# Designs tried in a protein design run: designed miniproteins, single chains, continued (2). Part 18

Each design is a single chain, and the fold is of that chain. pLDDT is the mean over its residues in the fold that is shown.

## One batch from the design tools (miniprotein)

Design m4596
Fold by ESMFold2-Fast:
Structure m4596 (fold): chain A 67 residues (1-67)
Amino acid sequence: SEREEARERYRRELEETRRAGLAAGLSPDPGEAPPPPLSEEVRRIAEEIGRKLREIGDAFEAELKAA
């Protein structure tokens, strides 16, 4: 099923992205403010994670519409 494959792929991508964020020292709590100052490396990683999450969401929506 396309929906099942989309959910499984989306789940894996989220787990990978989440682990990358945790490895970079980012808080798993979306409500917590990041500690200032953020290093340049952490800031760039956070930006990449945000972009990755948008791409994953867009791909998931596209697969759901196609299914």
Scores: mean pLDDT 66

Design m4597
Fold by ESMFold2-Fast:
Structure m4597 (fold): chain A 95 residues (1-95)
Amino acid sequence: GKTLTEVLAELAGAEAGAELGALVDEVRALFKEVVKIDPKLTPKAIGALLAALGAVLDAVLAIQAGGDPEAAVARAKAGVEEAKAALKELLKEAK
């Protein structure tokens, strides 16, 4: 079957799709860090990662609606970076 990156390239275009696919791969890598978080903080960590995936979805929907792909990808990148920062603070708290 098609990879997620291939599907994103079909929906958002090759360049935007590749960047959004890379952002999804970053979020996937961050899910591996969730197992290192205190169980009390896991729902907050999962919430941050789901928000990051939501930012990627919003970018795909904006591009499909005829929005600027570069601006949409930039917003998705910002959302993923916010989630990464939030997760890093939660991991720091768990030490």
Scores: mean pLDDT 79

Design m4598
Fold by ESMFold2-Fast:
Structure m4598 (fold): chain A 81 residues (1-81)
Amino acid sequence: SAVRYAQLVREAEKRLEEAKKKGDDLAEAESLGVLIPAYLMAGRYDKMAELSTRAGELIKRLGEEGLKAFEAGGQRLYDAL
């Protein structure tokens, strides 16, 4: 659903900013899992590249838990399509 997709993207953008302010690395990773494929599909390549760099840093630092959080974000986006 286009409406559900648009709502999920807006919520993920808000959650990303809140997670960054709180230092919530897992919430940041999950939000990036939503936003990176969303920005790719929207043709927003500069934003996608910026977020992909940050996601790589988080996954490297957090290991398996960071990867799981990121994958959960991607699954939520897929389920909203």
Scores: mean pLDDT 87

Design m4599
Fold by ESMFold2-Fast:
Structure m4599 (fold): chain A 95 residues (1-95)
Amino acid sequence: MAVERVRELIEEVRRHFERNRDSYSPQQAADIRQLIRQVEEIVEDAAKRKDEDLLKLIARSLEEAVKSSGLMMEASLGVAVLAYAVHKTVEEREK
C-alpha cells in the first residue's frame, strides 16, 4: 500500500516539475532531477526491504514537493534523502 502511494507521488512530482520546468533556473532543474532520481532509488530499496515507516516519511516529503515549486520542491526532496540517511544510520546501530 505505502509503496504504491509513494510511486504515484514520484510520478506527480515529475509531472509537476516538467509542466513548470521553464520556471526553474538550469541549475535548479538539474538539482531537482538529481533529487528525483535519488528518491526513486531510495524508494525501490525501501520497497524491497518492506520498510513502511521510511516509505511513509518519503510520501509526506513528496506530497509537499507536489505542492511546491523552485527551492521549496528541492528542499522537500532533500528532506526525503536526509530521512533515509538517518533511518539507515539508526538501523546499523540497532543490529
Scores: mean pLDDT 70

Design m4600
Fold by ESMFold2-Fast:
Structure m4600 (fold): chain A 76 residues (1-76)
Amino acid sequence: SAAEKIAELERKKAGAEEMLKILTESGAAPGVLANLKKAIELYEEAIRALKEGDEEKAEELERQGDELLNQAMAGA
C-alpha cells in the first residue's frame, strides 16, 4: 500500500539523516555530506509524490536517493 511505502521511505530518510549527523560530527568529506543531503531531499520528494498519487515518480526519486546514499556509504 502507499502508506507502507511512505513508512519505508520515512525510515530510509531517517537513516540518512542520522548518518548525516554522525558523519558531520566526525568531519567526513564534503562530497559524502552533499550526497547524503541530496538523498534526504530525494526521499522527501518521493514521499510527496506518493501522497499525491504519483507512484512512478516516487519510485524514480527513491531509486536516485538510494544511488546517492550508496555513494555516500562507499565514500565514508
Scores: mean pLDDT 88

Design m4601
Fold by ESMFold2-Fast:
Structure m4601 (fold): chain A 88 residues (1-88)
Amino acid sequence: STSMSVKERLDAILKKVESQPEKEKEWFERLLRLLLEGAPVEELVALYREIMREAGFPEEEIARLDEEEARADIRAAQAAVRALAAAA
């Protein structure tokens, strides 16, 4: 649905992880590596779309994903990782 919320997308990804726990480790390792390496936001957006594809999202939903929303979510994740590193 074009009205799919962030919560609905995350719930779908979590459902995939629950059915295939190996995917959680794979996605986490790929995402963490890029975040720690300071990869460009464009690479993180590409990985997010790939995770959606692997989670079984139709191509129409992946193509509909607002790039600015995806970038904002990823920047928030990067900021959280940096804050945790600074606190340690």
Scores: mean pLDDT 67

Design m4602
Fold by ESMFold2-Fast:
Formats: C-alpha cells, structure tokens, sequence
Structure m4602 (fold): chain A 84 residues (1-84)
C-alpha cells in the first residue's frame, strides 16, 4: 500500500465521519478501499477487525464516536503493516 493509497482511504473515512455515516458504513467502505488497493480479503477483514476493536476500546475509554473514528483512521496504516 502506497502513502497516496493510504491517504485516500483515510480521507474517505474522515469524509464519511463528517457526513454522519454509521460506524458500519465507514468500516464497509474502508474494507472495499483496502481490496481496491490490492489487499486480500483475509488481510482486509483483519484490518477492519483491528479497527473495530480499536474504536470499541476508545469508546470504552470515554472518547466520542467522532474522535474514536478520527484516531482509528490515522491507525489504518499501522494495521495494514501488521497484515502485509
């Protein structure tokens, strides 16, 4: 995954957060973008699972859904590196 592809995925996620999309819609969009960027279905599913777990942890720690989603978007690159 290139820096440009990662930036595109992060920007799309943040755009959806700003538009008031649900967590489920955002995660589905991220999954599709990861597949388009060349990840396998298994890799894309693992990244989405890690993002979901991270978001759930941030919500448990008292962050808003918007703040949790913004922080998770910044961590997409880290989770991709863990599955590549």
Amino acid sequence: LTDEELRKIENEALKMVKAGASLEEILERIRKLLLEAGLTEEQADEVVERLKEYIEKLLEEGLSEEEALKLAARRIGQFILEVE
Scores: mean pLDDT 82

Design m4603
Fold by ESMFold2-Fast:
Structure m4603 (fold): chain A 76 residues (1-76)
Amino acid sequence: MEEPRLTGVDVRVEGDKVTVDAVATSRSPEKAEQLAIDAAREELKKLGAEIVDYSVEVREVGGTYLARVTAVGRKK
């Protein structure tokens, strides 16, 4: 089985608001989604931000799944 791969992470900071966009791929949609969510959570944690909201989109691409997670956090 191919290991899930994190393909991109983008972090945008606007005052106390932090937005993380994480993209992962895997042969398993659940593994792609979980990796993208975990990556977004870790970036928010590094910045001392708590998760306020997140959205998940999963698409099938050529026998693999691509998961995009957009997580919004707020710094204390």
Scores: mean pLDDT 81

Design m4604
Fold by ESMFold2-Fast:
Structure m4604 (fold): chain A 63 residues (1-63)
Amino acid sequence: GAREKGRRAAETLLAEGASRRLAGGVGADVMMAQGMSREEAARTGAEVSGASKEEALRAADQL
């Protein structure tokens, strides 16, 4: 599902040395592309990456 795809994207980026903010934002962006709401996607991406929800939202907005 959307959450599984976003979680995998965030985890992959973290494993490759990306910042928690960037990983959370990319995870959120993937989840939003799958139809998840902006708030739920950002919160979930942040939870996976260790970033704040606000950091994940800003990173997603910059993609």
Scores: mean pLDDT 85

Design m4605
Fold by ESMFold2-Fast:
Structure m4605 (fold): chain A 78 residues (1-78)
Amino acid sequence: MDEEFEEQLRRLEKGLEQVLKLPDLATKLAMTRQLLREAEELLREAERAGASPEVLKRLRDFVERLRKTVEELEKQVA
């Protein structure tokens, strides 16, 4: 159970690394927003499945990181 959520989290983390390498700021922002939605969905599924507190903490930390990244990118687009 936890291993499935950790694998999905790793895929999202790798996705963020690839997105942050993109030169187009608007595309970078749009893709980071999509990753945030996917991470929030993954967190909800992990909570419903009764994932361990450690896995839930890692998912919440990643969601917070994505929210901060979106805020920083929005400042650059404005």
Scores: mean pLDDT 85

Design m4606
Fold by ESMFold2-Fast:
Structure m4606 (fold): chain A 70 residues (1-70)
Amino acid sequence: SSLRQQVLALLEQLEERGMPQERIEELRERLENSDPKEQAELLIELGTELSFLEMEEAIDKLIEENKKKK
């Protein structure tokens, strides 16, 4: 299913961004037991979490590099 595939892709990206393996495994198990509505809700929640994680990471790196160099 397209929703399941999109959630799996988000989980892969979150794993690459440093989400703990225990959390990833829990979310994969939730996905396997989810109906289409729950999968859509997971897609929105995980997509939002990935966006905030990427923003936080970018801001933190910028601040840290500025403190190191300036």
Scores: mean pLDDT 79

Design m4607
Fold by ESMFold2-Fast:
Structure m4607 (fold): chain A 66 residues (1-66)
Amino acid sequence: ALTATLDGNVLTLTFPNEEEADELEKLLKESGFKVSRDGKTVTVEITDPKVLERVLRAEKAGVIKR
């Protein structure tokens, strides 16, 4: 039960709790993404719009599980 918002090349993911947000931040940093966290919200910046669209598509398709 997370929400995803795309504003330009910035993907913002809001989680129901900070623990899940922290876990995603760690995974994305390990994968080389530009990412930051503010409480329950994880923000990732992608300079390649095709990469961003693939990530968003995969999340909506249920590739990322809780």
Scores: mean pLDDT 70

Design m4608
Fold by ESMFold2-Fast:
Structure m4608 (fold): chain A 62 residues (1-62)
Amino acid sequence: SLLDRAVEAAQLPELEAREAALEELRAQGSPFTPYLYREEGLRLEKEGRLDLAARFFARAAE
């Protein structure tokens, strides 16, 4: 269930919705949250959104 919620959060079509879902999972203490932030950071880096990627990588490192 917790893993399923993490997968669903990562699959949301809008970046803002995914970020909000990840913040909710982080607040709940999900162990998957650092990995999800890293995956989004890598995706944003590939899209050339370096400032946003840096923010997600910073969250992944916490």
Scores: mean pLDDT 78

Design m4609
Fold by ESMFold2-Fast:
Structure m4609 (fold): chain A 91 residues (1-91)
Amino acid sequence: DVLEYVKAHHTPEELELINRLLELGHKYVQALLAGDREAEIEYLVETIRLLAEALGLPKEKIEEYVELAREDIEKGKEILEELVKEYLEKV
């Protein structure tokens, strides 16, 4: 079972992060499909913050990324893609 495998091979902190990322990703896709631009931006920002914190980025850099994503959603998507790539390379 995939869930039992994941639970057995990850720390509690990693499992919490994975669960939060899946929850945010689901909400992001639902907001996107519903055309809810405000919710789309908020879930994108929360995902960027969560991944950047998990990667150990300084608070100043996390806030910079959050502000960029709020101002320009396309830049926010690019930031998210880079953070996801970096996270996957470390796991």
Scores: mean pLDDT 77

Design m4610
Fold by ESMFold2-Fast:
Structure m4610 (fold): chain A 82 residues (1-82)
Amino acid sequence: MSDKILKKSKQKFDDSLKQLQDLANQAKQQGDLDLAQLALDYINKSKKIKKDQGDAAGGSVAQYYLDVVKKKLDLKKQQLLN
C-alpha cells in the first residue's frame, strides 16, 4: 500500500526524463549539439512508448536511454584523460 508499484513506475519514468533533459541542457551549454539532440530524441521516444505501452515500459525504455547518454559522457571523460 505504501510505495505503490504504479507510483514507482511513474516516478522512475519522470526521474529518467528529468535527468535526460538535464543532460541535454548540459550538452547544449558545452556545445555538444549532437549529444543534446540525442537526449531530446530519447525523451520523445520514451514518451511515445509510455503512451503506447504504459508507464512500466516507458520507464524501462527511458532508463535504458538515460544509461546510454551517461555512458557517452563517461567515454568523453575517458578520452580527455587518455
Scores: mean pLDDT 76

Design m4611
Fold by ESMFold2-Fast:
Structure m4611 (fold): chain A 99 residues (1-99)
Amino acid sequence: SVDDQIAAARARADASMREMEELLEEVKKETDIKKLTKLLFQMLALLTELEVIRRQLRRLGEQTGDPRVAAAVAELDARIDEARRKLKEMKEIVDKVEA
């Protein structure tokens, strides 16, 4: 159902956002540049997953015309903006270690 697909997308987004927060805390404790680089790639992969979820919800909205899907897409857009802010913070931490 549409409700099941929205719920699944929200659950996946929640899991990705939680993992991003854990990675950001890990970066703050790390000084090895190779490990920092790996954490950056993991953060980028999670951001990519959020973008995939958004694309899947957009397709669902196009197929169903359901306004609840449009609301879920808007919610996910806000989460992607937050994820981009977290990635920027992580890049700034890595840059300070490389300097």
Scores: mean pLDDT 87

Design m4612
Fold by ESMFold2-Fast:
Structure m4612 (fold): chain A 68 residues (1-68)
Amino acid sequence: MSPAQKLGKPKKGYVAVYDPETKEWFFVPKSKIEGVLGVEKLPGASADALVVEIDGKEYLHAPEDEKE
């Protein structure tokens, strides 16, 4: 299966985002993030994540990968 929780550190200029529709994690270029819509709870974490829009679709952006 696609990596869901063990993405590790993204490549330089990339960030990990969670798609709540497909329940999958993806690395996307930071330049693809068009805006921050708000803050929501990230599935599987207690910390809040940024709700971001990429090409008209909402994703949850986790803070930089701390191995926790």
Scores: mean pLDDT 62

Design m4613
Fold by ESMFold2-Fast:
Structure m4613 (fold): chain A 73 residues (1-73)
Amino acid sequence: SPAEEALALAREPIERLRAASKVPDLPEEEARELIEEAEEYLKILSKVLLPEVYKELKEEFEEAVEELREAIE
């Protein structure tokens, strides 16, 4: 379904954040760019996804961002 496809695409930036958090000595600039990219996707998706679906995705994003920030700071 279109919603399932949209979720799969939206999870790609989140998965990149999680992968980046496992890279030792990742430059802060690269981490920032990845976070900004994922944030842009979420902003667009908040207008097209059902609220329940968006909430789940946002929670996954917030977890991934926290993991990455903890890894670089």
Scores: mean pLDDT 77

Design m4614
Fold by ESMFold2-Fast:
Structure m4614 (fold): chain A 113 residues (1-113)
Amino acid sequence: SEEEKKINEMIKKVKEVFDQAKAEITRILDEAGVPKEVRDEVLKVLDETYKRIIEAIKNKKPLDEILSIFDEGGQKILDILRKAGVPVEAIQRVSDVLLKAKEEIKKILEEYE
């Protein structure tokens, strides 16, 4: 169906945004000397957020609900980094990656409303 095709195209584009964000966050945290255990925890939250967003897209949830899921995941990531004592500059760089990813996801989803 046309609706099924739209959903699959949205999922593909959203996956590309998450894959790029993972690569950039991994690089930032590695450069900042963040321990592997903390990096793995951050990436786990990002993966769980991705899965929740894909499920919300499949269930045709409204844009605001999907973006709220992203915001919850992003806040958890930033909280993990803060509690681990990661430098503020590195946390800001991760925050910037998350903001860009959110904006890209919003544009993708708005195209199909």
Scores: mean pLDDT 90

Design m4615
Fold by ESMFold2-Fast:
Structure m4615 (fold): chain A 100 residues (1-100)
Amino acid sequence: SMEEIKEKILELIREILRLDPEGAFLGLPPVIDFPDWYKIVPNPISLSIIYNMVENEEVKSIEEVKELIYQMVDNALKYNEKGSPVHEVAERIRELLDNF
């Protein structure tokens, strides 16, 4: 059912929040502090945007949500250096998605 799909999506979001206790993926970085992020990342997306899309029923499936989260992960892997804290969290989110 649609309600069961929504609950599974919310569980996935909660698992991601557990991997990201510092909230690096929760919102978009402020343009004034991170103008270079927006130059590197042409398709900005955050966990809060994805959550709002789920709440507003703009997302129809678990697969659509996973695609959006993969984009969020790819953005972080492009911007952040390998071995940096946010890059490591992004890799862990990818592993979670691959097994979800």
Scores: mean pLDDT 86

Design m4616
Fold by ESMFold2-Fast:
Structure m4616 (fold): chain A 59 residues (1-59)
Amino acid sequence: MYEILFSNNEALKKELEEILASSTDPVKDLEEAGFYIMGEGEDTIFVRKGKDYAVLKKV
């Protein structure tokens, strides 16, 4: 599963928490929710929605 390491927007963070709690395919579900995947590391995903961004970490 993924946890949110950082988000610059609390509403974005809550939306991410809801998606990650119910998702079996986090990248696909994030893209369907309108997030842009800026990059993927071994255990991290960098996402953007509009001007807001977040860093997710696999736990």
Scores: mean pLDDT 80

Design m4617
Fold by ESMFold2-Fast:
Structure m4617 (fold): chain A 74 residues (1-74)
Amino acid sequence: GFVMSAEGKEAVLEDLKKLLREELKVPEELVDEVAERAFEFAADLVANKKAKSSEDLYEAVLEHGRRLAEELAK
């Protein structure tokens, strides 16, 4: 199941920040906020059993992060 230690959460956040910088080109001033909010979204999906696989979760988190970056750039 999607159960994570504090150390695991930090590792996932760092990987997510890297993806946001490299793939979505999120501005540095927004990277931390977008990453944290996208992680909270992922946690909600898992808690409500809306993600069936790590791949589904990954895609949902990236899509949510993209939308957040667009909203925060307004």
Scores: mean pLDDT 70

Design m4618
Fold by ESMFold2-Fast:
Structure m4618 (fold): chain A 87 residues (1-87)
Amino acid sequence: MEERLKKALELIEEKLAKEEDPVVRLALEAAGATLKGHLAQLRGDEAAYAEHLARYKALAAKVQAEATPEAIAAAEKALEEADKIVQ
């Protein structure tokens, strides 16, 4: 699992480096925070897990407040690829 989470995070970081839409970037950062949280949980690092969970919640709230239908569709497509790696 840890190896798959790392690969999914690398994919998200690569997409984030190429992404110009600020709302899609927020969604990718939220996904990255979720994956970092799962990595911390697997390592037993409760402090890091709590930090990444808090970051995810803050970023997800910003995406929900600012998202257009087009930005949501683009973010979902990017996240679908990362989700396939984790599963």
Scores: mean pLDDT 76

Design m4619
Fold by ESMFold2-Fast:
Structure m4619 (fold): chain A 63 residues (1-63)
Amino acid sequence: MLEELFKKYDKDGDGVITKKELAEVAGIGGVVADRVIKAVDRDGDGVIDFDEFKAFATASGLV
C-alpha cells in the first residue's frame, strides 16, 4: 500500500516526488508543498524519494 501511494504521487515514474507533483495530487498550494518537502527532504535536493516518504508516513502514524 505504501508503494502504491508513493507511485500515485510520482506521476512521471522517476522514483521521486517533486513539489509540483505533491501540490497537484494533494490539492495543496505550492508554499505548503514546499514546506512539506523541506520537512521530509533529508538530502536537501528538493524532492522526496521513497525512503523519505516512508520515514514521513511512519512518523505521521500512517503505517
Scores: mean pLDDT 70

Design m4620
Fold by ESMFold2-Fast:
Structure m4620 (fold): chain A 55 residues (1-55)
Amino acid sequence: SGNETKVTEEDKEKLRKDLEEVQEIVGKFTEEQIEEILSEKSYEDATLKVVESYD
């Protein structure tokens, strides 16, 4: 991995909000899974992981 800027706090906030809404609707994500997604290298990678998990 690079030593560059990863997911920004703003990106995490947006993704967290989206995941919270999805979780409330489908109840699919655990707290650990949400944290793992938010720990991804980039916002794009994190978003892709959410889409793949959603089926």
Scores: mean pLDDT 61

Design m4621
Fold by ESMFold2-Fast:
Structure m4621 (fold): chain A 70 residues (1-70)
Amino acid sequence: GAARIEEVLERLERLVVRGITTGEWEAELAKIRDLLREAGLDEATIDRILALIRQGRYREAFALVREALS
């Protein structure tokens, strides 16, 4: 439901902000992978989302997560 989608997006945003502020991207990307896997996304979709985050394309990454969970 919408509440689950928003919870996943809020948790994802916190991890992305932590990566931006600390530069500890390897650790934060691993946590993002685990979060998205727990949310039920397939590995190919997770890999696309992580690639977008690595490229700084955060808006597109969040849109893909919302679409995949809808």
Scores: mean pLDDT 87

Design m4622
Fold by ESMFold2-Fast:
Structure m4622 (fold): chain A 63 residues (1-63)
Amino acid sequence: KAAELAEEAGVFKAAEAVRQGDYDKAKEQLRKAIATLEAHRPVGGDAVDESLELARRALKEIE
């Protein structure tokens, strides 16, 4: 579930880390992706908002 959500959000490094059982690395990659998506939110529209929601959900699943 967490790996699938991260992959759908476009955070492939986090999805790979989850599949390898490296949850610390997965959390780090998801937090970085969320920060980047939030920075691009004003110009990214619905696509950025959707990816941001998926990345936040992936992080919640592994925290």
Scores: mean pLDDT 77

Design m4623
Fold by ESMFold2-Fast:
Structure m4623 (fold): chain A 62 residues (1-62)
Amino acid sequence: MEERRERLIETASTHGMAAVKAAVDAVSLEKSGGTPEEIEAAREALDRHNALENAAYAELLA
């Protein structure tokens, strides 16, 4: 029980941090003239990590 809760919190934190990094990367690429593909990849990573963070929180609160 406790281990499951701890893993869900760790998962949420990991994906939350990854989402912040992806957001920073997207902004940096937009400002520095990155390719559309690189910007799209960063935005995709942001959306993916946000979804996984939300899923972990939903399971934690269930």
Scores: mean pLDDT 82

Design m4624
Fold by ESMFold2-Fast:
Structure m4624 (fold): chain A 65 residues (1-65)
Amino acid sequence: APKVGDTGVAIGLGAKIAEKYSGIKEGDTVEVVDILDENTVVLKSKETGGEITVPISGLPDYVDF
């Protein structure tokens, strides 16, 4: 399960969606900055400062830890 402070690289289709809506680009270093509930986390790009809220089950589409 992800933890606050976990870092990874933004990847794949999820990263392309995040770039359009949140400014997170494929290849950015992203960090789990908040866990809102048992199924939902907030990712933040360390490069752009952009944030996106994603389901934990969808994390493999957005980030490679």
Scores: mean pLDDT 74

Design m4625
Fold by ESMFold2-Fast:
Structure m4625 (fold): chain A 80 residues (1-80)
Amino acid sequence: GPEEARIEEFLRRLTEVVPLSEEQVERIREALRNRDAATLAEVLRELGLNVDVENAEALIEAILAGNELAVDMLLDGLKL
């Protein structure tokens, strides 16, 4: 469905910026599908991104809504 396509596009974009293991890809995919901000924040921190649960909640909402501008703004904030 549309949410699955948005999750895969997010993972594609993330993989262009940071190398992801198959385990990390699946953990992010499951966290996004389940709206699990705590797990998403944990995996993104392992990847070197400065993410708390509040940022992860906002990122999940933006990704699943297909709000590409909000995703870009949130990811840029997490790199700093």
Scores: mean pLDDT 84

Design m4626
Fold by ESMFold2-Fast:
Structure m4626 (fold): chain A 92 residues (1-92)
Amino acid sequence: MEEELREAARASDGDRVEELIAKSPDPKRALLLALRAAREAALEANDEDLVALLEHALELLETGDEEAAFRKLAEYRGVPEAEVEERLAALA
């Protein structure tokens, strides 16, 4: 599962990443793995804006501010706030 999640994240396969996180017994750990893999791919692509966003999201998750991390990612992706709240409730 962890390797599949990393490969999906590096390929920017959002649907597969969401599927694997939902099936994970530890969604927070799965999200951290996906974000780290995505950051590595962004660094290789020299996408400085995406690297900065992903590093900020990782820092928020690592310090325990999961809600702020999800809201930051949702803002970047243009996800409605109502959908963010629903996803956070599902992960709690």
Scores: mean pLDDT 70

Design m4627
Fold by ESMFold2-Fast:
Structure m4627 (fold): chain A 93 residues (1-93)
Amino acid sequence: MSRALKLQMLIGATEVALAVHLVFTENEEDKKVAREALEKLSEASALAEAGDVEGALKKAKEALKYVIENSKDELLKKIAKKGLERLKELEKE
């Protein structure tokens, strides 16, 4: 499987996980953080589809780090940390 396809699948899975959890988040600041991260992940997905794997990796990592640094929701942070770990593994390929 290509590195770009793996990256697209990882970004998509992370977007779904964040969007699903957003439904259960009652804190408006955490909702805002998740929405901003989803916008950045959407940009990363577009870059990956265009074949810019390095640009997509950079944008995706920025989105997930933003959730980790700015969210107070432990489950949102856990989703972001797991996604970031998977991105780091993919960079080594």
Scores: mean pLDDT 82

Design m4628
Fold by ESMFold2-Fast:
Structure m4628 (fold): chain A 61 residues (1-61)
Amino acid sequence: MEEPTDEEIDEFAEFLKKASEATRKHYEQLAEDYEKTPPDQLPPALRRLGELYKKAIEKLK
């Protein structure tokens, strides 16, 4: 399964740093929802997006 590149993660993290708190919380919730969904029930494209959101948010810590 293809994971997001470091470049994609960094770019999205920079976007989140400049975004509103509401936008950040929205993507945190999406990452959490995708992580809670069983891998076999989540389309690969959405799983990749969930990994991108999760890793970008982790970089904000």
Scores: mean pLDDT 77

Design m4629
Fold by ESMFold2-Fast:
Structure m4629 (fold): chain A 66 residues (1-66)
Amino acid sequence: VAAQIEAQKQRLVAAGLSEEQADALVAAASDPVELSRLLERYTAGLSPEQRREVLLAVQALAQTLA
């Protein structure tokens, strides 16, 4: 579980997020309201391709924590 979380965190950073932003999304992965708010804030300046990578990583985190 921890290894899967770390892998998705690295993917978030590679997509253009800071380590702090990636940590916040990981912490919020089980809270859909907070997760949605953070996703909107952190992806506002990203390209469509970067945004897609962030969404895929978040989806993988949600599946791991389900």
Scores: mean pLDDT 78

Design m4630
Fold by ESMFold2-Fast:
Structure m4630 (fold): chain A 94 residues (1-94)
Amino acid sequence: MIAEKAQQIMNNNISEELQKELEEAQKVLEENSEAAKEVLAKKSAAVAKETDPEAKAEAYKEVLLAGGVKEDVAEALALAYKGILEGKPVPAEP
């Protein structure tokens, strides 16, 4: 599964609103994984390789975009992931 560890971390630490977006994003990724498997595998490996929270969140956003997730959803999920990695409370929204 693409960025599975990131998805699991997100699912346990985000609001129900973001959980809904995460679930939809995961569904989109799975539906498009076969068509974009090479790009998704490469981008997912980059997420696993990164240790810096900012770079890791950017790599995660690229995985979501490559899998066909909407840009606004990918940005929101990547921002939440960065916050979790930094140990900050994840903002539910402004």
Scores: mean pLDDT 68

Design m4631
Fold by ESMFold2-Fast:
Structure m4631 (fold): chain A 99 residues (1-99)
Amino acid sequence: MEEQEIVDRIREAVENEEQEDKEKDLELMKEAGVTLEEAREFKENPEKRLAALEKLYEESKEKAIIYSLGLQIGRLLLEGVSLSKEARELVRELLESRK
């Protein structure tokens, strides 16, 4: 097999893993009650993000923490950054604990 063909196969495998990671992170963001559109809007308008979180915090500290976590995941997705396996597991545990 040509050297270039081996390199191309490795690249395709890495791209497939990156797609799976993005999908998992997107699912965690949605479980936290955040859409990608909301994450984008609040990334562009940090003052609006702060006001929304403060209002939610007055209603429920738990909901505010979960929503803030979802917004952070969405921000990372928009920046093209995937969570590490360890970070993803920690986020999942926090969402499941409902603390």
Scores: mean pLDDT 76

